Designed miniproteins, single chains. Designs and how they scored, part 100

Each design is a single chain, and the fold is of that chain. pLDDT is the mean over its residues in the fold that is shown.

## One batch from the design tools (miniprotein)

Design m3490
Fold by ESMFold2-Fast:
Structure m3490 (fold): chain A 94 residues (1-94)
Amino acid sequence: MRVDIVVTGLSEEQAKYLTEALRKIPGAAVELTKDGTVSALLELTEEQALKLAEELSKIPGAKVTITEVGVAVSIGNLTEEQAKKLAEAVLEVV
């Protein structure tokens, strides 16, 4: 199942930390821009995708949309603690 994650408004350190965490997922396509946007495309099992969606929905301000064809996650203006929680949730699923 396809999982699209877009995180905006990150500091340089938050963006690097999240990018490195997401790169640990086999087959993940991760892009980092200079404006602090991190975009990740993941191909997970349905169980992993739904578990990740549930964990990411616990982050304040996260918008999670689940469809039969995939999961889309959009999060803006994360604190340093929230960025770490996002990275931990991703690593716990994979």
Scores: mean pLDDT 78

Design m3491
Fold by ESMFold2-Fast:
Structure m3491 (fold): chain A 59 residues (1-59)
Amino acid sequence: GKKLMEQSKKLIDQSSDYANQGDIDKAKSLSEQGMKLTKEAATLMGKSVSDVEDEIWRS
C-alpha cells in the first residue's frame, strides 16, 4: 500500500517536471503509470481512489 503511494507520488512529480520542460510524451507516460499505482494502492488499502489521491497531494 504505502510503497505504491510513494512510487505514484514520485511518478506524478516527475511527470510535472517533464511537462514543464516541454517533454509532453514522457510526462503523459509517467502520469499514466502514477495513476495506475494510485488505483492499485487504493485497492490494497481498502480506500477510494479519491482518498488516496488526497493523501498523495497532502504529502
Scores: mean pLDDT 76

Design m3492
Fold by ESMFold2-Fast:
Structure m3492 (fold): chain A 75 residues (1-75)
Amino acid sequence: MKEQAEKIAQEARKAFDAGDYDTALSLAREALKLDPGNPLAIEILGKLATYFREQGRQEEADRLVAEIRDLLAKS
């Protein structure tokens, strides 16, 4: 499962780098379902939270920050 999570997390990073933030979010969440402690997937969620805040999507950004905090507490 960890190897599959890492592969999906790498695809999430590629999507983020390509500006496909919706795909990046979906893939990062999928990786975290398989491995809640995956550092790359958590990093991508953090980058997405920053991006959403910069776009004025504050409520979405705040929900992602809460999601990250919950994941880190369980890791």
Scores: mean pLDDT 85

Design m3493
Fold by ESMFold2-Fast:
Structure m3493 (fold): chain A 72 residues (1-72)
Amino acid sequence: SSSLLAQADALEARGDEYLEQARKLIDDANEYEKRYGPLSREEVLRLVGEVLRLVGDSTQLYLEAQRLRASA
């Protein structure tokens, strides 16, 4: 149905927002390293943890969107 497709589109848009946030974190870290030298192990672990969280959240939204599209 058009309603299920609209819901899937909204979930995918939310997932895209999380991936954009993850990309920005990586870009900001790369810019920081270029100016100040390499991140500490602790800083790398925090960055990796946050990126993995955002990617995981995005993946859940995309899987739900795919379920809705399959039902439409």
Scores: mean pLDDT 90

Design m3494
Fold by ESMFold2-Fast:
Structure m3494 (fold): chain A 67 residues (1-67)
Amino acid sequence: MREYDLRDPGAALAELAADAGAPVPDTDGWELAGIELEGDDLVFTFRGEAEVRVRVGADGRALAVER
Protein backbone atom coordinates (compact mmCIF):
# COMPACT_ATOMS: atom_id res chain seq x y z
CA MET A 1 0.00 0.00 0.00
CA ARG A 2 1.24 3.49 -0.87
CA GLU A 3 0.31 6.61 1.09
CA TYR A 4 0.57 10.15 -0.24
CA ASP A 5 0.20 13.31 1.81
CA LEU A 6 -2.75 14.92 0.06
CA ARG A 7 -2.41 17.98 2.32
CA ASP A 8 0.59 18.86 0.13
CA PRO A 9 -0.81 18.25 -3.37
CA GLY A 10 2.32 19.51 -5.14
CA ALA A 11 4.52 17.05 -3.22
CA ALA A 12 2.00 14.25 -3.85
CA LEU A 13 1.95 15.07 -7.58
CA ALA A 14 5.78 15.08 -7.71
CA GLU A 15 5.96 11.71 -5.94
CA LEU A 16 3.29 10.17 -8.21
CA ALA A 17 5.02 11.48 -11.35
CA ALA A 18 8.42 10.16 -10.20
CA ASP A 19 6.87 6.76 -9.37
CA ALA A 20 5.30 6.61 -12.87
CA GLY A 21 8.70 7.44 -14.44
CA ALA A 22 7.45 10.80 -15.70
CA PRO A 23 9.26 14.15 -15.32
CA VAL A 24 8.58 15.69 -11.92
CA PRO A 25 6.29 18.71 -12.45
CA ASP A 26 6.50 22.05 -10.63
CA THR A 27 5.24 21.45 -7.08
CA ASP A 28 3.99 25.01 -6.42
CA GLY A 29 0.38 26.08 -6.76
CA TRP A 30 -1.14 22.65 -7.39
CA GLU A 31 -4.27 21.52 -5.55
CA LEU A 32 -5.99 18.15 -5.45
CA ALA A 33 -9.22 18.63 -7.45
CA GLY A 34 -10.53 15.09 -7.19
CA ILE A 35 -10.00 11.36 -6.94
CA GLU A 36 -12.00 9.06 -9.24
CA LEU A 37 -12.18 5.30 -9.65
CA GLU A 38 -11.78 4.25 -13.31
CA GLY A 39 -12.02 0.48 -13.61
CA ASP A 40 -9.35 -0.93 -11.27
CA ASP A 41 -7.38 2.36 -11.24
CA LEU A 42 -7.57 5.49 -9.11
CA VAL A 43 -7.21 8.76 -11.03
CA PHE A 44 -5.96 11.77 -9.08
CA THR A 45 -6.80 15.12 -10.69
CA PHE A 46 -4.53 18.03 -9.79
CA ARG A 47 -5.23 21.63 -10.78
CA GLY A 48 -2.95 24.67 -10.92
CA GLU A 49 -2.34 26.75 -14.04
CA ALA A 50 -3.18 23.54 -15.92
CA GLU A 51 -4.87 20.22 -15.10
CA VAL A 52 -2.89 17.01 -14.62
CA ARG A 53 -4.33 13.54 -14.04
CA VAL A 54 -2.26 10.75 -12.47
CA ARG A 55 -3.39 7.13 -12.84
CA VAL A 56 -2.63 4.79 -9.94
CA GLY A 57 -3.08 1.03 -10.32
CA ALA A 58 -4.92 -1.31 -7.96
CA ASP A 59 -1.58 -2.13 -6.26
CA GLY A 60 -1.07 1.56 -5.40
CA ARG A 61 1.65 2.20 -8.01
CA ALA A 62 1.51 5.24 -10.26
CA LEU A 63 1.13 4.13 -13.89
CA ALA A 64 0.81 7.30 -15.98
CA VAL A 65 0.67 11.09 -15.89
CA GLU A 66 -1.94 12.54 -18.28
CA ARG A 67 -1.94 16.24 -19.29
Scores: mean pLDDT 69

Design m3495
Fold by ESMFold2-Fast:
Structure m3495 (fold): chain A 70 residues (1-70)
Amino acid sequence: SKFEELLQKGLEEVRRIAEEKGLSKEEIDELESQFRRILEHVYRHFGGDVEKTEQAAKNYIKSLEDQLSR
């Protein structure tokens, strides 16, 4: 499904960013769990709207990059 592809792509990006910043496996696992929960929530809340879910994924990833670039 498009949602599963979006989720997988986002999780790979979250892992990449966190690994580049030297986060532990435990910290990465927690970020992945948080990201999954957020995307599943947005997807259900907006009745399966993939575009709104993609926007939520982009917002999370941007916020993660901004926080870890400090």
Scores: mean pLDDT 86

Design m3496
Fold by ESMFold2-Fast:
Structure m3496 (fold): chain A 60 residues (1-60)
Amino acid sequence: SMEKKLEEFRKKMEEQLENFKQNLADDPRLTESQKERMIKIYEEAAELGIKAYERRLAAE
């Protein structure tokens, strides 16, 4: 179903975000403020991607 596809895509994006957070945690050159900013940018990009995918599913 469309709803199941959207949920699976959201889960995949959440998994990618967690991997991104782990990679940032291991970088000793970045401040906590820089890490928070980068995470926020990634979260916003992921949300835009989810909305784009939702619109694509609705158009089918």
Scores: mean pLDDT 84

Design m3497
Fold by ESMFold2-Fast:
Structure m3497 (fold): chain A 74 residues (1-74)
Amino acid sequence: SLAALASRLVVEATGEARRAFATLDPAEVDARVAAIKADMEKRLKEAGVSDDLIAEAMRVFDQAVARLRAEAEA
């Protein structure tokens, strides 16, 4: 299903973001996270996922990134 695909892509993108926070300098993390987010959005659009599901996937990803950032700053 498209909902299952969207969930999978969010999990993959979150894993890449977690790696970025673990391996990159803080100055490089924002650019890498933006690139990961853009790639996820492109893949969702190419797969024919609805705008509503894309918006939800983006919100979930943004929340995950916010948590990773808070953990990195602690």
Scores: mean pLDDT 86

Design m3498
Fold by ESMFold2-Fast:
Structure m3498 (fold): chain A 69 residues (1-69)
Amino acid sequence: SDDRRRRIAEELERRIKSSIEQLEIMGMEKSEIDEIIRKVEGLSKKDKYSIFSDIIVKKSIEAFRKRRS
């Protein structure tokens, strides 16, 4: 139903926004974040979230390793 689709879209949009904020907290430069946003702007919300999630996982692993050494 339209209600389900709307709720999923709203949730994905919130998660994308949180993912961008998380990348900033992780020390990613605004110029790099802006370039990623530009590259994904034409994609579906689901695909955008998938891409940002993959970047966060990769950066989380790097940050964890760097902090432990």
Scores: mean pLDDT 80

Design m3499
Fold by ESMFold2-Fast:
Structure m3499 (fold): chain A 114 residues (1-114)
Amino acid sequence: MEKEIEELRETLREIEELFKEAAKLALEVASKEDVPRVIGLILRGIGHLLDARLALEKGDLEAARKGLIEAAETIIEIAELALKQAKKKGDKEKEKKAKELIKQAKELLKKLKE
């Protein structure tokens, strides 16, 4: 149990860092019309991360894993919106960053579902 809690704590830290990067990128590339949708996804992601942190504090591994899965899925949605906007603007560097964030979030999601 303690080893599983430590592994999920490390995954939470990785997801929090990816979330910050995805949120910043999405806000940087968003059109005025997309900003409310991006903010909505950011708030949803914060909610899932808080649920995961509280579950880990209580030792609820199933609830923690569920919160982390939902957070990772939200990061993918945010990064995919960022990718779409970066492509529309022709920003190749931000396209590359968005693709890397999607890849990292999908790898963490795969680990959480195993």
Scores: mean pLDDT 88

Design m3500
Fold by ESMFold2-Fast:
Structure m3500 (fold): chain A 57 residues (1-57)
Amino acid sequence: SVLPSAQKLLEQAKQDPRIPEQELSMLEEDLQSDSVEKQVAAILSIIGIQEDLRLKQ
């Protein structure tokens, strides 16, 4: 199952035109996978994207 907070982060990422559509697609697929490792990796990637965008100001 996907954490609600992870879905919120993904939705925020989708609103930023600086993020490639292909990258968002991969993150969404990984979050919806049955692999806990892929789900965790996707969450960390979304957090990293959020931090990178914040620092680019």
Scores: mean pLDDT 74

Design m3501
Fold by ESMFold2-Fast:
Structure m3501 (fold): chain A 87 residues (1-87)
Amino acid sequence: TAAELFRRAAEWLRANATSELHRELADAYAAMADAIAAGDEAALREALARAAELLVELALREYPDVPAEEIRAAVDAWAAAAFAYAT
């Protein structure tokens, strides 16, 4: 299930965290999993927005030569797909 996927992603990130951003992303994925399991669309949108913000920040750090607008567009596409998959 989508909830199981994001819960497992949160657990993996927490176990392999090398920075505070990875721990915050793990918390956001755990919140997404909880929201999906509860059927709480509003909570899912909030957690997903937080995950997207953290993913942009991580990607900008890892790929400084990629235009920020391209990173944001890719993360927005991921967020839309994640929401569609979860609902």
Scores: mean pLDDT 86

Design m3502
Fold by ESMFold2-Fast:
Structure m3502 (fold): chain A 87 residues (1-87)
Amino acid sequence: MKKEIEELAKRVGELAREAAAAYLAGDFERAEELNKEALELLEEVKKKGEEAAKLALKAAYQGVADALAAAGDDESAARARALVEAG
């Protein structure tokens, strides 16, 4: 069960990163699709408990931070990373 939760959290983070990258590139249609998939996975993780949901949210914020840093928005990336650390 823990391994499944970690895999789901990782996938939420990957989708959040890709969605943020698509949004920053101006591909709003792709960003919306990826955000929808991430939210659906987050709802499945929430059913597994509060700690699982917290792990998935941290992964999502880390994914967004990575995309922002890759785009050169270091200030917004630092803000997103602060949300990961604050937990």
Scores: mean pLDDT 79

Design m3503
Fold by ESMFold2-Fast:
Structure m3503 (fold): chain A 86 residues (1-86)
Amino acid sequence: SDEKLIAKVNKLLTKASKTSDTSGLVSELENILKKIESNPEEHPAAEFYLRLILESRKSKDFEKLPAATQKNLKPIFDIIEKYFGP
């Protein structure tokens, strides 16, 4: 359920932070995002968590990450924003 989806998202974020080749990770994440979007009332904690991830890019902790890591995470934030951004 939500806990498992949140764990999968966290694993994808961790992998994305370590690589410039994120296309496969973005595709896997998009499949998870589509599942949450199709049944948002069944996944309220996962949706809330994804919105928190988007807000985290504005945080001091994110600003302290290496520039390469921030760049690697941009496609991940972009795909989350497509589904759960304003």
Scores: mean pLDDT 80

Design m3504
Fold by ESMFold2-Fast:
Formats: structure tokens, sequence, C-alpha cells
Structure m3504 (fold): chain A 81 residues (1-81)
């Protein structure tokens, strides 16, 4: 797996684990983490994994009310499909 995909998966897994545990993640920290995942997904050589990461980021951005990021992640995912 390429380093960008590896880092993105690690960040996504940590974020999901924190949310599943009921940890309050500050909105700005959530935004920053999702933006980093999107950046890494753009650099990923694994198209299928990039789509998965962008889909996850889109769902989380929508749930958090980060409408600008939700629109961006949707557009990027559509470009890869």
Amino acid sequence: MDPATEEAIALASELLERLAAGEPVPREELRRTLERIVELARQSSDKEKAIELLTMAHVMAEAAGLRDLAAETRALRDELE
C-alpha cells in the first residue's frame, strides 16, 4: 500500500474509533482531520481505496454540518468513478 493511502487509513480508523467510543471530537479538529484524509486520498494510487476514503469523509462532513467539505468530497468521488 502506498504511504498516502496508509496514512489516510490510519487517520480514518483513529477518527472512527474515537467517534464509536463516544469521544467528543471538536468540529475544527474533525474538519482538519477530514481535510487531511481528502488530501491523502487525492495522492493515493489505489482508486478503490480513494473512493472509499472520500465516501467516508463525505458522510462524516455531512453529519458534522461541514457543507463545503461534503460538496468537495462528493465532487472528487464522482470524478474518480
Scores: mean pLDDT 81

Design m3505
Fold by ESMFold2-Fast:
Structure m3505 (fold): chain A 86 residues (1-86)
Amino acid sequence: REELKRRLEELTEKLLELSDPSLQPLVEELRETALAFVEEEDILKQIGLLLRTIGLILELERLQPTPEIKEIADEIVKLLLEYLKS
C-alpha cells in the first residue's frame, strides 16, 4: 500500500513535469483521485474512484497526446488494476 502510494506520487509528479502548465490542475486531480482510490476501503467507492482516475487519464491523453504521457498513464492504470485484484 505505502509502496503503491509512493509509486503513484512518483508517476504523477512525472506527468506534472511533462504536462502543459494549463493541464497541471487536471494532473493534480488525477493524483488526488488515484491516491484516494488506494486509501478507500469501500469497494463500490473504490471502483468509482478508479473509473474517475481512468477518465482523467483519457482526458489528459486527449488534450496532450504524447508518447511520454501515454507511457506513464498506462503504468498508472496497470498499477491501479493490479491493486484492485489483490
Scores: mean pLDDT 83

Design m3506
Fold by ESMFold2-Fast:
Structure m3506 (fold): chain A 98 residues (1-98)
Amino acid sequence: SLEEVLREAVELAWAGRTAEAKKLLIEAGIPEEGIGLGEKEIIEAVRPLVEALAPMEEIKEKMVETALKLPKEKLGGVVPAAIRVDTELGIQEIKKAV
């Protein structure tokens, strides 16, 4: 299902397997030109969860839920959004450790 594809793409991106995440979306029929579209909408939807340091699973489910509401051509934004979420969570953890 598209939901399972989006969930797996987020997990692959968080594992640093960005090329595999992009390939999975392309094989699911999401245009390569669409990779990067929809990133802003997904980030804005999960921003409160990221700021609250919510569990990664909760953030992932909100990303997938948001992406499913977007036009198909914008679904590629889930990969860059996942990378940005991982980066921002890492920065917040470093900030807390100092």
Scores: mean pLDDT 78

Design m3507
Fold by ESMFold2-Fast:
Structure m3507 (fold): chain A 60 residues (1-60)
Amino acid sequence: MKEELEKNGWEEVIAEEEGLYDNISRKRIKKGEKVYKSKNSGLVMTKEDAEKYKFKDPTV
């Protein structure tokens, strides 16, 4: 799965600040939560949404 992340231009990061939101589900992301950020579009997704969309950017 990490290889699929990097292959599609996504990185696994820990949220360093409060006030982030999942760009797909619009759920609030807590500081310290594991999230996925697109290097191409800057979209942020929770693990649940990233797995649902197979690490594809749904806006592309």
Scores: mean pLDDT 68

Design m3508
Fold by ESMFold2-Fast:
Structure m3508 (fold): chain A 95 residues (1-95)
Amino acid sequence: MSKEQIEAEIEVALAQMQLSILTKIIKNPSKEEQEEVIERVVEAARYALETKAPKSVLQAAADLLEEALKAFPESSKAPEAQETLERLKERLEEL
């Protein structure tokens, strides 16, 4: 893997950790906290797509976006997350 692909894997892992903290530890995350974590997940997923990360990293990013959308379906960032998820699914079908 390239350095950029390794960085993408790390960003996905960090986003997963942040989402887990917000969904499992924080009982009532604010709208701002929900938007921030979804944006973090979307940025990690887009970086994985841009770096042409391995299938395993792209799948992890897709799973993470699905988890974020399930946790916070009413977030203002949900449409952007859904669009990013569709791009990931399209890319995964080509691999």
Scores: mean pLDDT 84

Design m3509
Fold by ESMFold2-Fast:
Structure m3509 (fold): chain A 69 residues (1-69)
Amino acid sequence: GAAEEASLRGARGLRASTSDAARAALAHEVQKLGPATTEEAREALREALDRSTSPGARAALQKALEAGE
């Protein structure tokens, strides 16, 4: 469905992202999906969190992971 497609697009975007700002923006989009977030997107969020050093980006990624619980 549309939410699954958005979740997979978010996962691809997070993996392709080259900056903390891009990861934070994508994290906000994935957060809107809440429990509809796929496991692939949750893995991408965890990988993005490991690659991020900005406190703001890490906070956004963590909120998206929590929303997916």
Scores: mean pLDDT 83

Design m3510
Fold by ESMFold2-Fast:
Structure m3510 (fold): chain A 99 residues (1-99)
Amino acid sequence: SVMEQSRAGTQALLDKYLDEAEKSGEELAKIVGQEAKDKLNEFRKKVEAMVEEARAASPLEGTQLLGRAFAYAKDVLDQFKKELEAAKKKAEEEKKKKE
């Protein structure tokens, strides 16, 4: 159904965002360390719980919960990407200072 297709599309985008967060978190962890990995892990657990709740819910409630999970994931990922860009910039500036 259109409803199932819409939920599948939202889930695919959420999965993509989680994959991007994991990749960004791994790169950030190479610069900052374990703290970045711990932050990513907490984020994933929270989103996973919201998605599981959405899958068990009614079609209307499930769509609303997935929408909330998607919005939350997007906001946190935007913050994580900003942290990664800032960390990369600092690392490059430190390399230039050592030359």
Scores: mean pLDDT 75

Design m3511
Fold by ESMFold2-Fast:
Structure m3511 (fold): chain A 87 residues (1-87)
Amino acid sequence: MELIKELAELLEDPTTSPEELIKKLEEGLKYAEELKDPEQRALTAIAIGMAAKELAEKYPEYREKALELVRRASQIANEALRESRAA
């Protein structure tokens, strides 16, 4: 998945701004929400949530925003897992 790979590369690049990382994480969450397969949606949301957690650890000044993204990712993943179980 190109978006997840790009996000990982941005996290490793020391010249990437935290604002750019936040923007990419928000784009990733929107992409995850639009995935029709609940398993793929859950896995994508989990990956984005892990990236957001790393952002919170690297940039404490953005911790509140990063944790908001972690919560949103967890919600998407939990809803997708519930949908998968119901089907």
Scores: mean pLDDT 78

Design m3512
Fold by ESMFold2-Fast:
Structure m3512 (fold): chain A 66 residues (1-66)
Amino acid sequence: MTLEDDALAEAAQMLRDGASEKDVIDYLQTKYKLSEKNAKKIVERAKKVLKAADIGKAAAKEIAAA
C-alpha cells in the first residue's frame, strides 16, 4: 500500500463525514505531503467512489446530513 492508497481511503471517509473538498485537499497536503494537484486527483477519485456508494439509496439519505 502506498501513500496514495492511504490518502484515498482517508479522503473518502472525510467526504462521507461532511468535510468540504477544500478541507480534504488541505488535509492531504499537510498529512501526506502531497502537492495540490495530487491531492485534488485523490479527492476526485474519492468523490467517484462515494457517488457509487451513494447510489445505494438508503445510504445516500442517511449520510447526507446537510
Scores: mean pLDDT 72

Design m3513
Fold by ESMFold2-Fast:
Structure m3513 (fold): chain A 84 residues (1-84)
Amino acid sequence: VLPGVTADTTAEQAAELLLKALPEVKRIVSAIELFDANFEREGFLILLEGKDGTLYLAFVEPDGTVTVTKVDEEFRPLSEPVTI
């Protein structure tokens, strides 16, 4: 679970929190906020690059639960999602 995520957290702030929590991450590639059909916050989708060049797609839920999946350059899953 990613600490510090609240209802007021922006996609950029969620990306900064995730970067601090994962020391093996080299940089944030992109971060977007997701909304459901009722315009309620669904979470954040954050693309990360590891220090070895591996790409990871992280989904951060409103409660701070993080699910990370290794992806290729087309965002296709290369592994089963891992919850942290």
Scores: mean pLDDT 73

Design m3514
Fold by ESMFold2-Fast:
Structure m3514 (fold): chain A 63 residues (1-63)
Amino acid sequence: TPQEYADLAYKAAREGNPEMAAKAARQASLDGDTEAFAHAVNAASRSGNPEVAQAAGKAAYDT
């Protein structure tokens, strides 16, 4: 669900796991869930972790 993708991205950002944040964002986009995708990317970018923010942003571009 959209909330599950956002929650995973937020948790990944808090734990410093850029790979999980990127996967959450990409999967939401592939499922056509633009709200979940936007929320996941925003959560990653606002985490204050530049590696997580870059990973989520790259996943957005690659999809």
Scores: mean pLDDT 68

Design m3515
Fold by ESMFold2-Fast:
Structure m3515 (fold): chain A 90 residues (1-90)
Amino acid sequence: SLEERAERVERALTAAGLPVAGALVREAVRLAVKAGDYEVAEKILDAGERLARSTTPDERHRAAARLGSAIQEMPKELQEEAIAKAEQAG
């Protein structure tokens, strides 16, 4: 499921030293799925997985930008909720 995939991405990002990004991916995917926006949920997961695999500062910068762009496809209210919950969790 998308939720199980989000949990794996959160764990991978936390292991990579990016716990707030991991929490952000999990919360954003949960909200996108609840809204029925599976395309945005998959884009967020793809961006999160790429960020978790990044091994250089340049790769990290590009992957983080992709994650930000994917989250910005969500309604503003859901973006703000995901960010607030991620900050509380990280």
Scores: mean pLDDT 88

Design m3516
Fold by ESMFold2-Fast:
Structure m3516 (fold): chain A 82 residues (1-82)
Amino acid sequence: MDRELAERMAEALERAAEMAERMAADPSLTPEQRELAREVAELAREAAERARRLLAEGEPREAIRVALEAAERAEELIKEIL
């Protein structure tokens, strides 16, 4: 269960990073929205890479922890812009 959850969380972070990277490159968004998107993309990409490494090392619970910490950080960043 933990491994499957960690795998899905890593995939979700990878998708979030891709979406945020597209937003960061979107000229129709405000400069502030693009800056936020860049920060979220970097955070999600780094967390996904760390979660994948932890999964490869047999540490799915640590991978879940990393993903949850990234989600909390992203929520804080989004609240600053709303």
Scores: mean pLDDT 82

Design m3517
Fold by ESMFold2-Fast:
Structure m3517 (fold): chain A 85 residues (1-85)
Amino acid sequence: MEEEIEKAREWAQQARDDAVARLKGTIEAGKKLGKVQEYADGTIEGVRETFEAAAKAAPPEISEIIRQALDDVVAEGRKLKEEAL
């Protein structure tokens, strides 16, 4: 279980970083097109669905790690969106 937990934490950190980078790129595109709200909300929703699906498929200990990463991504995404508006 220890190795699975470590791999899950590494995955969650990478997935969080990737999701935040994607959000930053989407917001930049949204600024150029005047669609920050639409693009940011769509990207946050897509990230939520992906992380929730991964959490549902995982054992409870791993699921908790994934859900924590999702909460962090959503909070950061909302902050980035507000700063861009």
Scores: mean pLDDT 82

Design m3518
Fold by ESMFold2-Fast:
Structure m3518 (fold): chain A 64 residues (1-64)
Amino acid sequence: MPSGREAAIGAAVVLREDDPERARRLTLELTGNEVMAEATRLAVENRGKGVSPEELEKEAIKRV
């Protein structure tokens, strides 16, 4: 499971970045965690769409 710190970094990136690919790269650089990077990318793509964080994490796990 990602640490609380890694999850907080992902959330901060989602608030700042509008480009999903840039958000993925930045999260990967800061956490070194591929699942967190992909979950952050999906969160940016689905911002405001009502997708829950747990659904985004499950999808990220399937993609890595």
Scores: mean pLDDT 75

Design m3519
Fold by ESMFold2-Fast:
Structure m3519 (fold): chain A 72 residues (1-72)
Amino acid sequence: MSKLEQIEQLGVAVYLAVSEGDEARFDALVARIAAEFAGDPRVETLVVQPLEDAGYSAEAARVRAAIAELSR
């Protein structure tokens, strides 16, 4: 599986966890994104932007914060 496909699948999984109110799953997915893809600009487009577009601004901010800590 390509990194693009992995990020797309993580984006879908994050969206579903947020929409279902599954905070534990959301936290685990954010940790995985930060660990594996912190430096990948496609996370902003494929994970963060869909959350913002859906009105999940707080969750989008949490993904950005987790990525920023590991890309410093």
Scores: mean pLDDT 81

Design m3520
Fold by ESMFold2-Fast:
Structure m3520 (fold): chain A 59 residues (1-59)
Amino acid sequence: SPERLARLQRELERAEIIKKAFKNGETLENLSPEVKEILDEIKARSEQLTKEYEEKKKN
């Protein structure tokens, strides 16, 4: 679906930003606020997806 492709593209772009930050030798302690926000959002989303996945798996 077009929405799914747009979401994947956005996630890839965000992953590239994080990748460049770490490639430049940045650590979790000295990451820019923008990158920290992205990581926090990914963590929150990952936790939510894990809960939803477990609920679906258990039916």
Scores: mean pLDDT 70

Design m3521
Fold by ESMFold2-Fast:
Structure m3521 (fold): chain A 81 residues (1-81)
Amino acid sequence: EEKIRKELEEAKKKVIDILKEAGQLSAAKLFEEDLKKKEESGFSPKDLLEGVKSIINMLDTAKKNNSLETVVQQFEEFLKF
């Protein structure tokens, strides 16, 4: 639905912004590519939104613990949600 798709776009932008602020342009690109592949494979917007929210929570926790760079590097290696 429109509401879920809007929330997904906002959540996607938040992840990309966090990664770009951390200087992790490659991780941001890999995230966008993985999300696009999942959209093309028929994942529901709701399932994608839940996955992206989990990633946001992980990145927010890492930022609070001053471990964002390490977590982003690990995220780049395991970029599947």
Scores: mean pLDDT 75

Design m3522
Fold by ESMFold2-Fast:
Structure m3522 (fold): chain A 68 residues (1-68)
Amino acid sequence: SEIEKLLEEMIAEAEARGDEALKTVLRILLQDYRRGELTVQSLENAIKYFADNPEVVKKLEEIKELLE
């Protein structure tokens, strides 16, 4: 799945950067996706929470487009 791949790549990047908050949120989104529970609302909430990080916002918006 493209969504799973993107989330795993983002988690690896957050881990390498030491961004614990981002890593935690992304792990929750990945777990929700694997359970079939990932929603547009969950992604929009994450986008708002990380609004100060344009690269993260861009990738989350790409995932949102793939989910819809």
Scores: mean pLDDT 87

Design m3523
Fold by ESMFold2-Fast:
Structure m3523 (fold): chain A 84 residues (1-84)
Amino acid sequence: MEEILKEARKLLEKVKAIASPGDKAFLDSAFNYIEELLKQGKEKEALEEIKRVLRRIVRTSPDPEIQAEAEKLLKKVDEELKKL
């Protein structure tokens, strides 16, 4: 979990650097929601929300490096979800 969160934060900062103001606001809101779920002990729901955000990044990002990083992180999230 901690490693996935660290990688997600790094990826979100890269995405935010090239994002529109609206997409930036969406990413900040989604990340705040993930933090709230984690504070409530809802680890599975937090992972599912991370997965949703990563899928959006893969679909909408024009940067192939960002897409590749998001796809790798999605695989890690899927493996973690299988363990819960």
Scores: mean pLDDT 80

Design m3524
Fold by ESMFold2-Fast:
Structure m3524 (fold): chain A 62 residues (1-62)
Amino acid sequence: DATEAARRAAEGARAGAAAGPAAGKTSYHFTLQGLEENPDAAEEAKAEAREAAAEAGRVGGV
């Protein structure tokens, strides 16, 4: 499902953001790979995952 795929990508990025910058990037990357088949869901999940991953990369102070 496009909705579920988008949700998973966002969740992966969210979890990655909590884990740290490197982990966040890796998590959302492989998740978004599967969403490539769903341009609508991929676009939304991508934007959300990118934001979460960017935060993880920037906010990962420890």
Scores: mean pLDDT 57

Design m3525
Fold by ESMFold2-Fast:
Structure m3525 (fold): chain A 62 residues (1-62)
Amino acid sequence: MSLERSVEILEKNLEELKKKGASKLEFEILAGVARIVAAVGRLIGEDEKLIERAEELAREAE
């Protein structure tokens, strides 16, 4: 299982939350997960672009 796949799933979930008019708490949970994915990516030396995508998702969800 790749971190790229995790980022793609999070991007899809963010769009679904926006579409359904989700609560602030649901967006905050998604942002937290995206930040964890970015932190793990940095620790294991994942692609910088992938880490940037995860960080951007966290900012978008906040």
Scores: mean pLDDT 80

